# Designed miniproteins, single chains, continued (2), part 98

Each design is a single chain, and the fold is of that chain. pLDDT is the mean over its residues in the fold that is shown.

## One batch from the design tools (miniprotein)

Design m7610
Fold by ESMFold2-Fast:
Structure m7610 (fold): chain A 84 residues (1-84)
Amino acid sequence: MNEALIKAAKAGNPELVRLAAAVDRATGGSIEDYKEAAEVALKEGNTEVAAILYRSLADVARQEGKTEEAEKWEAKARELGLPV
């Protein structure tokens, strides 16, 4: 689960990341999985991929009732160029 998402983040392919994130979410992926993948994407310079992952992180946080955390990750996604 996490491994596939990290691999997608390193590849820098937005479509692959969206697919991997959707699979991770459907199979019980956690906030920590998305956070790790986003940090890896940022380290690789894959800003668009990092923004997609922060938006996914915000969605998961909202589903878990972590509204304040969701708002922080939405702000990060917006900063990296995605509308939130």
Scores: mean pLDDT 74

Design m7611
Fold by ESMFold2-Fast:
Structure m7611 (fold): chain A 66 residues (1-66)
Amino acid sequence: GRVPAAEELSEEQLERVAREAGVSPAKAEAILTLIAEHGLSQREAAELLGVSQAQVSRVVRAAQAL
């Protein structure tokens, strides 16, 4: 499915995504913004933010499961 932009999520939804992915809400928001709004791949978002691709993948899956 489509990756939702961070601004499409409520604060509770963003916190849930962050908790499920094992990252901070701010990091989850940054990941979703880069991918959904700026069209970056999961790899490009991981490289830009200095995080693992596994963390990015978990955020994307959690957001798509909302």
Scores: mean pLDDT 84

Design m7612
Fold by ESMFold2-Fast:
Structure m7612 (fold): chain A 60 residues (1-60)
Amino acid sequence: AVAELTRIEGVGEALARALVEAGYRSLEEVAAADPVRLAGIPGVGAAQVSAIRRSLEAMR
């Protein structure tokens, strides 16, 4: 859900909602997602994908 995704550093509510709209509802789904597909989501770019991946690495 949006609240779970905002736990990723650098992900605000708007970015989290864009991910949920695209079908990524959990940290596990985002972590398993293809970075190219994530960068293709409206409101999500390569810089945001890099930030998400860095934050997920730090949370492990």
Scores: mean pLDDT 74

Design m7613
Fold by ESMFold2-Fast:
Structure m7613 (fold): chain A 62 residues (1-62)
Amino acid sequence: SREEREREAERLYEEGRRLKTKGMELLKNAKTIEEITRGIGLVLRGIGLGLEGGFLTGRPPV
């Protein structure tokens, strides 16, 4: 149902924001290529989860 999709999208948005925040924090303090790579990976993962939530509800990711 729409409500089930919206509930799932909220979970995806919340997890995505958490991963983006963690990735950004890693990038701000990165000193090695490995740290930069991990930070970028977390940010991209968070963006991907936001897009999944958007597709479930037909809304743009926030």
Scores: mean pLDDT 81

Design m7614
Fold by ESMFold2-Fast:
Structure m7614 (fold): chain A 69 residues (1-69)
Amino acid sequence: MKEELEREITIALARMYVALGDLFASKGDLEEAAELYEKALELLREAGEAARELIEETEERLAEVREQL
């Protein structure tokens, strides 16, 4: 249960960072968006395979933002 709860919390925090990154990207604050996506990816990589789909989606978002920088 402890490891499972910690993964759920980590993924939830990462989802918040992705949502904030999306918000900043929509405002044109691309540098801030990139930092938020990077923080999300750091957390998601700790969560492992359970976060695989979200890792892929977040990497795509980061790549799109970095292309615009």
Scores: mean pLDDT 83

Design m7615
Fold by ESMFold2-Fast:
Structure m7615 (fold): chain A 80 residues (1-80)
Amino acid sequence: SKREKIIEKIEEMAELLREAGDERGAAWLEGIAELIREHPDLPESVVIDILGTFVEEARKTVDPEVYERIEKIYKEIVKI
């Protein structure tokens, strides 16, 4: 399903951050994935907006190479 694909991509983004040493960012994204699983009535548009805010903040705090990979995953989520 579209929702399952979004969760999978969020988990991919979390793994990327964990590998880059951002355990806090990874844990936050894992929390969002769990929130989506627990609340099937939560609109996908709201999830995408929350992630967009996170991605914009990551631009300021994460290494540029890691940010480019995060932005790519986010763009894939938006296209689901």
Scores: mean pLDDT 83

Design m7616
Fold by ESMFold2-Fast:
Structure m7616 (fold): chain A 88 residues (1-88)
Amino acid sequence: MEKAEKLIKEIKEKVDEALEAAKKGDYETAKKYLLEAYETLKEFGKLLEETKDEEEREKMLKLGAELEKEVREKIKEVMEALAEAGLL
C-alpha cells in the first residue's frame, strides 16, 4: 500500500511538471515528464498485478481510479499542446 501511494504521488508530480512545462512552451521537457509519468504508471500496474491480497488490490484500484480522475484533464492538455507543436 505505501509503495502504491508513493507511485501515485510520483505520477501526479510528473504530470504537474509536464503541464507546467507545456504551459511555458517547453514541449521537450513536457514530453519527457509525460513519458516518466507513463513509466511510473506501468510500475503501478505491475505492482497491482503482483498484489495477491484481494482487499489490498481493491484499495489500489480505488487509488488508481482517483488518480485517473485527477490527472485525465491535465494529461489531455499536455497531449493537445504536444500535438499542436507537432511532437505527437
Scores: mean pLDDT 83

Design m7617
Fold by ESMFold2-Fast:
Structure m7617 (fold): chain A 75 residues (1-75)
Amino acid sequence: SSSVEEGLKRLEETAKKLNTEWAKYLLEAHKLAYEGKDVEEVIEKLEKAMELAPGPLSEEEKEEILEKIREELLK
């Protein structure tokens, strides 16, 4: 599980360095997905991360991304 574990490690290091709330939610979502947790809980954490993130994503783009992730998590 190198791809997931390495991603989590890098995100954790970045979150600690930046100490930002959006990075914390993104880390939580990644951890929950890795642990095989409920899809709804993963999506909720991702939604919070996207809400707080400095990126210029539209509400429609956020919904599309969340729907795609939800579909992948159900496979």
Scores: mean pLDDT 68

Design m7618
Fold by ESMFold2-Fast:
Structure m7618 (fold): chain A 55 residues (1-55)
Amino acid sequence: SPFDEALEIAEKIVKNPEKATEEDVKKFYELLSQLTPEQRAELLEKIDKLTDEYL
């Protein structure tokens, strides 16, 4: 699903920002545009938890 794909890309970027490509970032925003407002809110909450774990 677009949600799962976006989350996987976000996790990759959070874990290794230096290894993130421009294509990864573009794909993330494309997937984000396909999500409902509720799914986007859930994704952001999961990203916040990931950043807390890795930072």
Scores: mean pLDDT 79

Design m7619
Fold by ESMFold2-Fast:
Structure m7619 (fold): chain A 98 residues (1-98)
Amino acid sequence: AEETKKKLNEAFKDLPGNWKAEDVTNGLNADGKSFNDGATFTIVDEETGRKVKVTIKNKVITLVSDYPLTDEEVQKLIDALAKVADITDYTFKVEYKP
């Protein structure tokens, strides 16, 4: 969990704002290259208080935001996640829940 949190924080460094990973459960596999099935975490922008909850199940990454995500913001999140683990075979779902 702690190692996954560090990798996420490093990957999200390049995003606009100050994004931090919180509430990491079932993060990376022992290889450090793949997400565990059932992995969840929340990323929080400390500048705005905006949150995105990430869930990974059956090679589907679901992004649940408390604000509307633009296509550009979604792509930046995907690019950041790709720095943490191999997600080339994954499908993405985006949900807005205020």
Scores: mean pLDDT 80

Design m7620
Fold by ESMFold2-Fast:
Structure m7620 (fold): chain A 125 residues (1-125)
Amino acid sequence: SKAEEYINLGNEYRRQGRYEEAIEYYKKALELDPDNWMAYINLGEAYMKLGRYEEAIEYYKKALELDPDNWLAYINLGEAYMKLGKYEEAIEYYQKALDLQPENEAAKEALEEAKKELAKKEAEA
């Protein structure tokens, strides 16, 4: 489909580190297929690469509106909140990912790192 062509172009630009062009093509794909939760994940990841963490969060939350049990979107939200220094929110989302995938070692490590960063921040208060 034309939406899949736009996703493929977005993925190619993302692989090249051309994140602004990747975003344009993911948005074009979503204009044709607004229920494509994976395109919202890819769009959020491109915003993460640009350091635009608040926009990334909006698109990851949109993916979760379409697929509420998407453990990957919860991990991605945790990472975005970590980048913003919002460690309590990061912990909440990593915990949601682990509730859905209890044996996910990357999510366990990310949760422990978020707890460690929160403890450091509270000790500096």
Scores: mean pLDDT 90

Design m7621
Fold by ESMFold2-Fast:
Structure m7621 (fold): chain A 90 residues (1-90)
Amino acid sequence: MLEELEKKLRELDEEAQRLGEEAQEALAKGDEEEALKLLKKALEVGLKAIELYIEKLRLEGKPESPELIEEAEKVKEKIKEKIKEIEKKL
């Protein structure tokens, strides 16, 4: 289970990176609307990755896990805020 979770996290990280690169390319071409749509998709994938990372930390139950979970929850909230701001611009 832990290995499967780590594999899913890697796949989501790769997807988010690709979408982020496509968003930068769209922005460079002056297509701001397409760039925002791609950035939103990248953030949505990043949100899924953070949620799985938090579940991984809870499953592991290490002494440092509570602090890492708190930091991950803060990142999750920042991602949600960014998604809402992009939705207002589209």
Scores: mean pLDDT 83

Design m7622
Fold by ESMFold2-Fast:
Structure m7622 (fold): chain A 72 residues (1-72)
Amino acid sequence: LSEKELAEIYTALGIMALSLGDYDTAIKAFEEAIKLDPNNPLAWEGLAEAYELKGDTEKAEQYRSKAEEVRK
C-alpha cells in the first residue's frame, strides 16, 4: 500500500471509531493518517470532530481551520 492508501485506511478507521464513541482511538487513527498524508482534509476534519466531542473546542477550531487550508 502507498502512504496515501494507508492514510485513507487510517481515516476510515478514525471515522468508525467516532461512530462507536471511541474518541481516543479516533484521534490516534486521524493522527496517523495526517502523518502519512498531511494534505487529507477529511482526516483533519475528523480530528476536529473528535476533539469537539471530547469538549476541547479550542483544538477542534484549530484542526478545522487546518482542514480548510489543505482543501483544494
Scores: mean pLDDT 85

Design m7623
Fold by ESMFold2-Fast:
Structure m7623 (fold): chain A 73 residues (1-73)
Amino acid sequence: KLSPEEALEKIVSFLSSFFGISPEEIDVNKPLKDHPFISDKVLPSIIAFLQKELDLPSSINGDNTVKEIAALV
């Protein structure tokens, strides 16, 4: 079982790798959809990946912050 801290680091690392950006560019207190590098077209794929990788509920969406998603693990 991942701790919330480990889950947070894993999500940030995934987003950093996927978008080719620095981990510092990811605001863990900002909703996923409000990040300029996450388009409406790619957001569903990001949500689906996180749901499968972290066994998260189907209720998570772009309005959730990275910190909120990590707390659900």
Scores: mean pLDDT 80

Design m7624
Fold by ESMFold2-Fast:
Structure m7624 (fold): chain A 112 residues (1-112)
Amino acid sequence: MSEAERRAREVGQGARDGILYAVEHPETAEEIVRALANAVRQAMLELAGSPAVDLLVDEIVEGIRYAKEKNPEIAKLIGEEFIRALEDVAAEHPELADSARRGIEKVREILE
């Protein structure tokens, strides 16, 4: 596994664990969502130019899909904030725009 892939998987797993915790403890959702958005933004910038960016995004998309099956309201809260974070990344960092757009499309599809 490349160092970039390892980093993407570590951050992605942490994000999934946070999403799982928010589903089990809905009162923490707003705090978890803010932490998740910040961590994802930082990791995407660290991984810019690497295919590992898409791996990170896909791990979070899978977490949101799981959340929707367990608690659709929490999934919507997490998904909408993740979409917002990806839109900000795409606007500020054109090199990440394609990866961000793919993530936004996948999350919107889950939230329908």
Scores: mean pLDDT 83

Design m7625
Fold by ESMFold2-Fast:
Parts: structure tokens; C-alpha cells; sequence
Structure m7625 (fold): chain A 56 residues (1-56)
């Protein structure tokens, strides 16, 4: 489902950020935000946006 895909992308973003890979993290968080927005999950979309801010 879109929500499961968004959750996986969010998890990958967090893992990439922890590994010191901000570029990979940004890509994953951007993808998570897009999927969360399409699914209508505002909370998940906000969490992905925070991840994008951290990856900058």
C-alpha cells in the first residue's frame, strides 16, 4: 500500500541519515513525503519533511 511504501521510505531515510549519507536520506525522505501526501497521511508527511530539513 502507499502507506507501507511511505513508512519504508521514511525508515530508509532515517537509516541513511544515521549512516552519514544526507544525499541518500534526502531522496528517501522526499519519496516518503510524496507517498504520504498521496495517501492523505499528514502526520507521516510532516515527519518526512522534518527528515528533509535534517538532511540539509
Amino acid sequence: SLLEEAERALALGKEALAAGEPGAAATSFWHARQLAEQAGDEELAREAERGLEEAR
Scores: mean pLDDT 86

Design m7626
Fold by ESMFold2-Fast:
Structure m7626 (fold): chain A 60 residues (1-60)
Amino acid sequence: KLTEIAEELVKNPSVEKLVELVKAMRERGLSDSTIDASINGLLENGIITEEMVKEAKSRI
């Protein structure tokens, strides 16, 4: 479930987990704009960094 992946990312932030979350969102048919909004929310809350987003974007 997306919620479980997001909770794991919040507890243990990593590029691999961020990639997993984005792939799971795409598999659910979520739009790129919805995925970007989710990533921005994680950035604003300090859960992930701009550097992590850049790395994840290069892997998806």
Scores: mean pLDDT 81

Design m7627
Fold by ESMFold2-Fast:
Structure m7627 (fold): chain A 95 residues (1-95)
Amino acid sequence: MARFEALRAATTPEEQERVKKELIEQGKKDIDEAYERAKTLPPEERKRFLAVKGVAIVLRVIGDGLDAGLSPETIQEVAKEVLKYVDEKEKEILA
């Protein structure tokens, strides 16, 4: 079954906020996994790999949010938080 199939009826503010938090947490977890893999690459490839994987993760999170019935405004907030985390990890891997 699709991960958020049961959440397609997330119509209350409380359900919207719960799904928002779950998607942000999953996105950050996926970015952490991409970060650990990036550390195994040559230094010159690390930032590019993390940036490409970060974009793919954000697109997936947007799709999951649409499937869950999140408002466009909530989806935009989720995407911004996940993108911010990608930027933070890109700075960390270059330090």
Scores: mean pLDDT 80

Design m7628
Fold by ESMFold2-Fast:
Structure m7628 (fold): chain A 58 residues (1-58)
Amino acid sequence: SEREEVLRNLERAAKEAGLSEEEIRRLVEEARELAEAGASAREIAGFGTRRLAELLGV
């Protein structure tokens, strides 16, 4: 699904950015919770981008 694609892309981006395994796990869990709550692929992507930036300190 489009939402699953966004979640896979977010996990890949976090790994490439050098986040720890724990940070990656937490980020994906938070994004998954939004998907389960009915968030759209766009909303999940927006959340993931913002959260990844926060974790990277940018």
Scores: mean pLDDT 85

Design m7629
Fold by ESMFold2-Fast:
Structure m7629 (fold): chain A 70 residues (1-70)
Amino acid sequence: MSEEVKEEFILLLIKVENESKKKNLSLEEMYEKMKKAVEEFIKKNKLSEEEKKELEKILDKIKESLKEEE
């Protein structure tokens, strides 16, 4: 997976987090929106199964980070 695709993915997650924060959504609702955004990103960019797994690992790390900062 290219660095540019990773950067777009990270920016997408930041956008979802910022939008969720402005709407005062719960962590659960934010994760649901992030999951849907990830699925849409994978389909739009025609990513391979290996690239999909890599992005899902990044999402899981972000979930852990957000939970730990609580």
Scores: mean pLDDT 76

Design m7630
Fold by ESMFold2-Fast:
Structure m7630 (fold): chain A 74 residues (1-74)
Amino acid sequence: MLLVVTIHTPDADMDKAVEIVRSVPGVLSATIDGTRNQIWVRVEYGKEREVGEEIERRLREAGYDVTVQPASLG
């Protein structure tokens, strides 16, 4: 399953944000879409909610304002 992490923080360090996302257990891959300040995250099957909540928590602790949502094919 894919998650989309949208970063609302102005002038966000996307490289640091993607490293934080990749450090979360259950994340298989993460790719930056710099045009939208978004990170596309592939997660382990059946762990999308748990992994999404942990991504949001870690990014917020690092000072990012974020929304994590399931990616529905587009």
Scores: mean pLDDT 80

Design m7631
Fold by ESMFold2-Fast:
Structure m7631 (fold): chain A 84 residues (1-84)
Amino acid sequence: MEENFRAGIEAAREDLEGLERLFAGTTDPETLRLLLEGVERGLGELDKLIAALPADSPLLPEALELKRRLEELRERIRAKLASL
């Protein structure tokens, strides 16, 4: 179970880093909308993972940090779309 949670967190981190890289390099509204969908999907999966983690899990702080970064990215994408 812990190994599966670790794998889920690593996959989420890789996905987040990919989304952040794409966001830094784009001004295209359609690409920004696709990135927003990706972030919203990632948040949903992280919420499920966080809900399943024990409160004392060493993975919980990492999962919460990734969620915060995804929420920040979501707000940045929304702001950029609103400015276009």
Scores: mean pLDDT 84

Design m7634
Fold by ESMFold2-Fast:
Structure m7634 (fold): chain A 59 residues (1-59)
Amino acid sequence: SLMDKMLELARKELEALNVPPAVQEEILKELREAIENNDQELYRAVGLRIGEIVAEIAA
């Protein structure tokens, strides 16, 4: 499914960023829930969390 492809790509990106496995699973679970429930607020929160991780790595 499209959702499974999106989650697989997100997981590979988190792995490339060296995000710990437990944190990867938490983010992917929240992302799946946001997509399945059309929860725009949760989707935004997950995006912000990923953005913070990227910003910390770039600094």
Scores: mean pLDDT 80

Design m7635
Fold by ESMFold2-Fast:
Structure m7635 (fold): chain A 70 residues (1-70)
Amino acid sequence: DELIAQLEAARAYYTRKAEELGLPEAQAAFEAAADAAIAALKAGASLEEVEAIALATMEAALREMRRAAA
């Protein structure tokens, strides 16, 4: 619960900052990474697995943005 609460707080914080700056792509990437990490924790994944999932989700979002912008 503590880790999920921390991820929810981080998600809200970074999403709010991205909104304030008008960065919808950054907002979407942060939301996707946080949602994937929270889902993994709820499914009982280890901290190492959660970290890998969050990073992979963020990288996938960045690759998609780069491809769309090309």
Scores: mean pLDDT 74

Design m7636
Fold by ESMFold2-Fast:
Structure m7636 (fold): chain A 74 residues (1-74)
Amino acid sequence: SSKETSAGLLVIAARVNLELGDLEAAAQSAEAAIELNPESERAIETAREVARAAREAGDEETARRAEEIVERAS
């Protein structure tokens, strides 16, 4: 479906931004992916990885955003 395809592309974008260390962009892409497909385990797991990476980096704002995204999706 178009929603599943778009969500999949957003998961790829989130993972690429996570690898690049752009945690804000990674969180935004993961959030958009979950909004399109709330059942996407890959998107939820990506958001968890973003939250963890943001906590490790001391980026409290991005960490809280990603944690809230995971909580709302769970």
Scores: mean pLDDT 85

Design m7637
Fold by ESMFold2-Fast:
Formats: structure tokens, sequence, C-alpha cells
Structure m7637 (fold): chain A 61 residues (1-61)
């Protein structure tokens, strides 16, 4: 689902520099699916890129 727009289902706070902090309802673009169950995403609101748990995200369509 690379290139898809997805939404955060809950708040997530980054604990590492390569993670992205998201609030519930934030929309992000999926850039890559990582083998550890995380996704590399870009925030549409801030343009920032980072890793988040895949379970945090839902399709918006």
Amino acid sequence: MVGDLVRAVRDFTAALPDQLTLRRGDVVEVLAELPDGRWLVRSLATGRVGRVPADLLEPIE
C-alpha cells in the first residue's frame, strides 16, 4: 500500500529520532512498508518523514 493515504487511529509519540509523532486523525502518505511491522510515512500537515507502527494506521477510502 505504498503511495496510499492513511489515517492515524490514535495518538503516537515518537521515542526515537527516526520516528514520527502523530495525533489521532492525522493523514500520512505511505512511503515504504518495513519488515519489522513499521511503515515509513510522510505527514501531509508537516511534511516530516518517520517510522510508525503499521497498526496505528487505517485506510481513508
Scores: mean pLDDT 78

Design m7638
Fold by ESMFold2-Fast:
Structure m7638 (fold): chain A 121 residues (1-121)
Amino acid sequence: MIEEIEKKIQELRDKLAENYFKLSDEWDKLAEEYRQKAEDYRAQAEASTDPVERLKLLSQAYEYEAKAIEYKGLSDYYRYVGEGLRTGSEELIKKGQSLYDIYKFRAELYREYAEKLRAEA
């Protein structure tokens, strides 16, 4: 029966989407951990009286911020793609891909700034 086949296809799509949502949650948790590390390094930099140490700590903070941004981008990617697969929305899948590209670009800018700070230290 076509209706029974459609039900089984939807159940498979829902299970696949659930796996993507689990990946999204894992990357979101990792993004938060790296954001916290970035904040910890910024606090250490603010507390340091050594200008060279401050630059090194700030560079490390920006490196962790870049990773946090990229992991958040992966989290959003998997969430949008998962929802797109569940609903059959190609627009949601494309939105997830576009958001990940934006987050990757932002992360690259933070890494570039971190390298400049390291060069000054």
Scores: mean pLDDT 88

Design m7639
Fold by ESMFold2-Fast:
Structure m7639 (fold): chain A 64 residues (1-64)
Amino acid sequence: SSMEVERVELQLLLYEIVANSTEYVIEQMKKSNADPSLIKQEEAALEHTRRVIDELQRKLEELK
């Protein structure tokens, strides 16, 4: 449905913003020599966000 397409597009936009923000945080942590374990935690969160983006992109393609 057109409403479902719009919902998925809005979710995709939100998760892309979150991914970009998390990437920036990771970059800043690396520049400030933050604890490696904290950096790995943020990297894991980014990987999860990217998996959600991939799932949403697949759903969008199926919905047309």
Scores: mean pLDDT 88

Design m7640
Fold by ESMFold2-Fast:
Structure m7640 (fold): chain A 89 residues (1-89)
Amino acid sequence: MEELEKEAEKGDATAQAQLGLLYYLEGDYEKALEYFKKAAELGSAGAYAALGYVYYKLGDYEKAREWAEKALELDPNNEAAKEILKKIE
């Protein structure tokens, strides 16, 4: 975890997304959203989809839709984003 945190601090979108996932699995949704947002700001379509999924799990379907649609703008074939939109429609 500490090595992954150091890579995330260096602006590595993959490391930031992995930290987001680890915090999500621990139930720390605030930290999960922080790291997924950092990864998404670096242009990661997967991180946009992950943000949508976390908001979906939190019951914030408006934010879930917003982030899933942004993921599809970057990658129209993003299956995770399509699945989120399908679940909230």
Scores: mean pLDDT 79

Design m7641
Fold by ESMFold2-Fast:
Structure m7641 (fold): chain A 62 residues (1-62)
Amino acid sequence: MEEQERLARIAAAIARAEGRPDLGFGSTLPSVKKRPESELDRRAREAFAQGKTPEEVLAELA
């Protein structure tokens, strides 16, 4: 996959794992404690930089 596509897929996978399949990279979540969108974006970029797959990112979240 292209780098941009892979980053978007990682973000989407994280969002789906959190029960928000309507979200993706850069999406805004209604939050009270933390900003899930910020955590989502940070995790996606971190995984992308490390060359991880969406599956590996989901495993790290678990």
Scores: mean pLDDT 62

Design m7642
Fold by ESMFold2-Fast:
Structure m7642 (fold): chain A 90 residues (1-90)
Amino acid sequence: SMELQRILEASVYLIAAAVYKVLGEKAYEKGKLEEAIELYEKAIKYAEKAIEIARPLAEAGNAEAQAILRAAEELKREAEEKLKEAKEKL
């Protein structure tokens, strides 16, 4: 189904965002601030793609899309805070 395809696409972007956030945190812990910044920026971009796909489906009442939207919005906010922290230490 078209809805299932969109849910899967949003899920892939959410997973990518989560992976880049974790990689950014590891780079940050090692003092690789420029690398951490690039990885957090990628996490934000992929979270935004997940939000863009999930939002109209969530608004239409799809429970899976609502869960993806909430997770992606939270992950984006966390990554933005971490990005700011990394830039302040640079």
Scores: mean pLDDT 92

Design m7643
Fold by ESMFold2-Fast:
Structure m7643 (fold): chain A 57 residues (1-57)
Amino acid sequence: KEELKKELLRLIGEILRLIGELLDLELTGVDPKKVEELEKKIEELKKKMDEISEKLG
């Protein structure tokens, strides 16, 4: 259970980092394909967070 909490916090940190990268790319206006890839990655991490939250109860 403690390991799941640590994993959840790690995923939150990873999502925040990717959001920062996404915002930088949107501000610079380069590579829309990379923007789509980052959005997809963030969505996948959100699904993992939901799965861990369900396991925690």
Scores: mean pLDDT 79

Design m7645
Fold by ESMFold2-Fast:
Structure m7645 (fold): chain A 62 residues (1-62)
Amino acid sequence: SREEAERLKKEGDEAWKQGDYVRAARLYSRAATLYAEIEGPDSPEVKELGRRYREAVEKAAA
């Protein structure tokens, strides 16, 4: 589960670098859900992924 969350975050980062913000948002959202299950919703990782998710959604809409 933690390895899956880390992989999804890394895939989201790669999608972001490629300008695929729709894919990045989906991957960050899934990673955040898994990290929240493992570490709780107030963890630094979940908060950072939430920030990245919101930024990806904004860039995808532009």
Scores: mean pLDDT 83

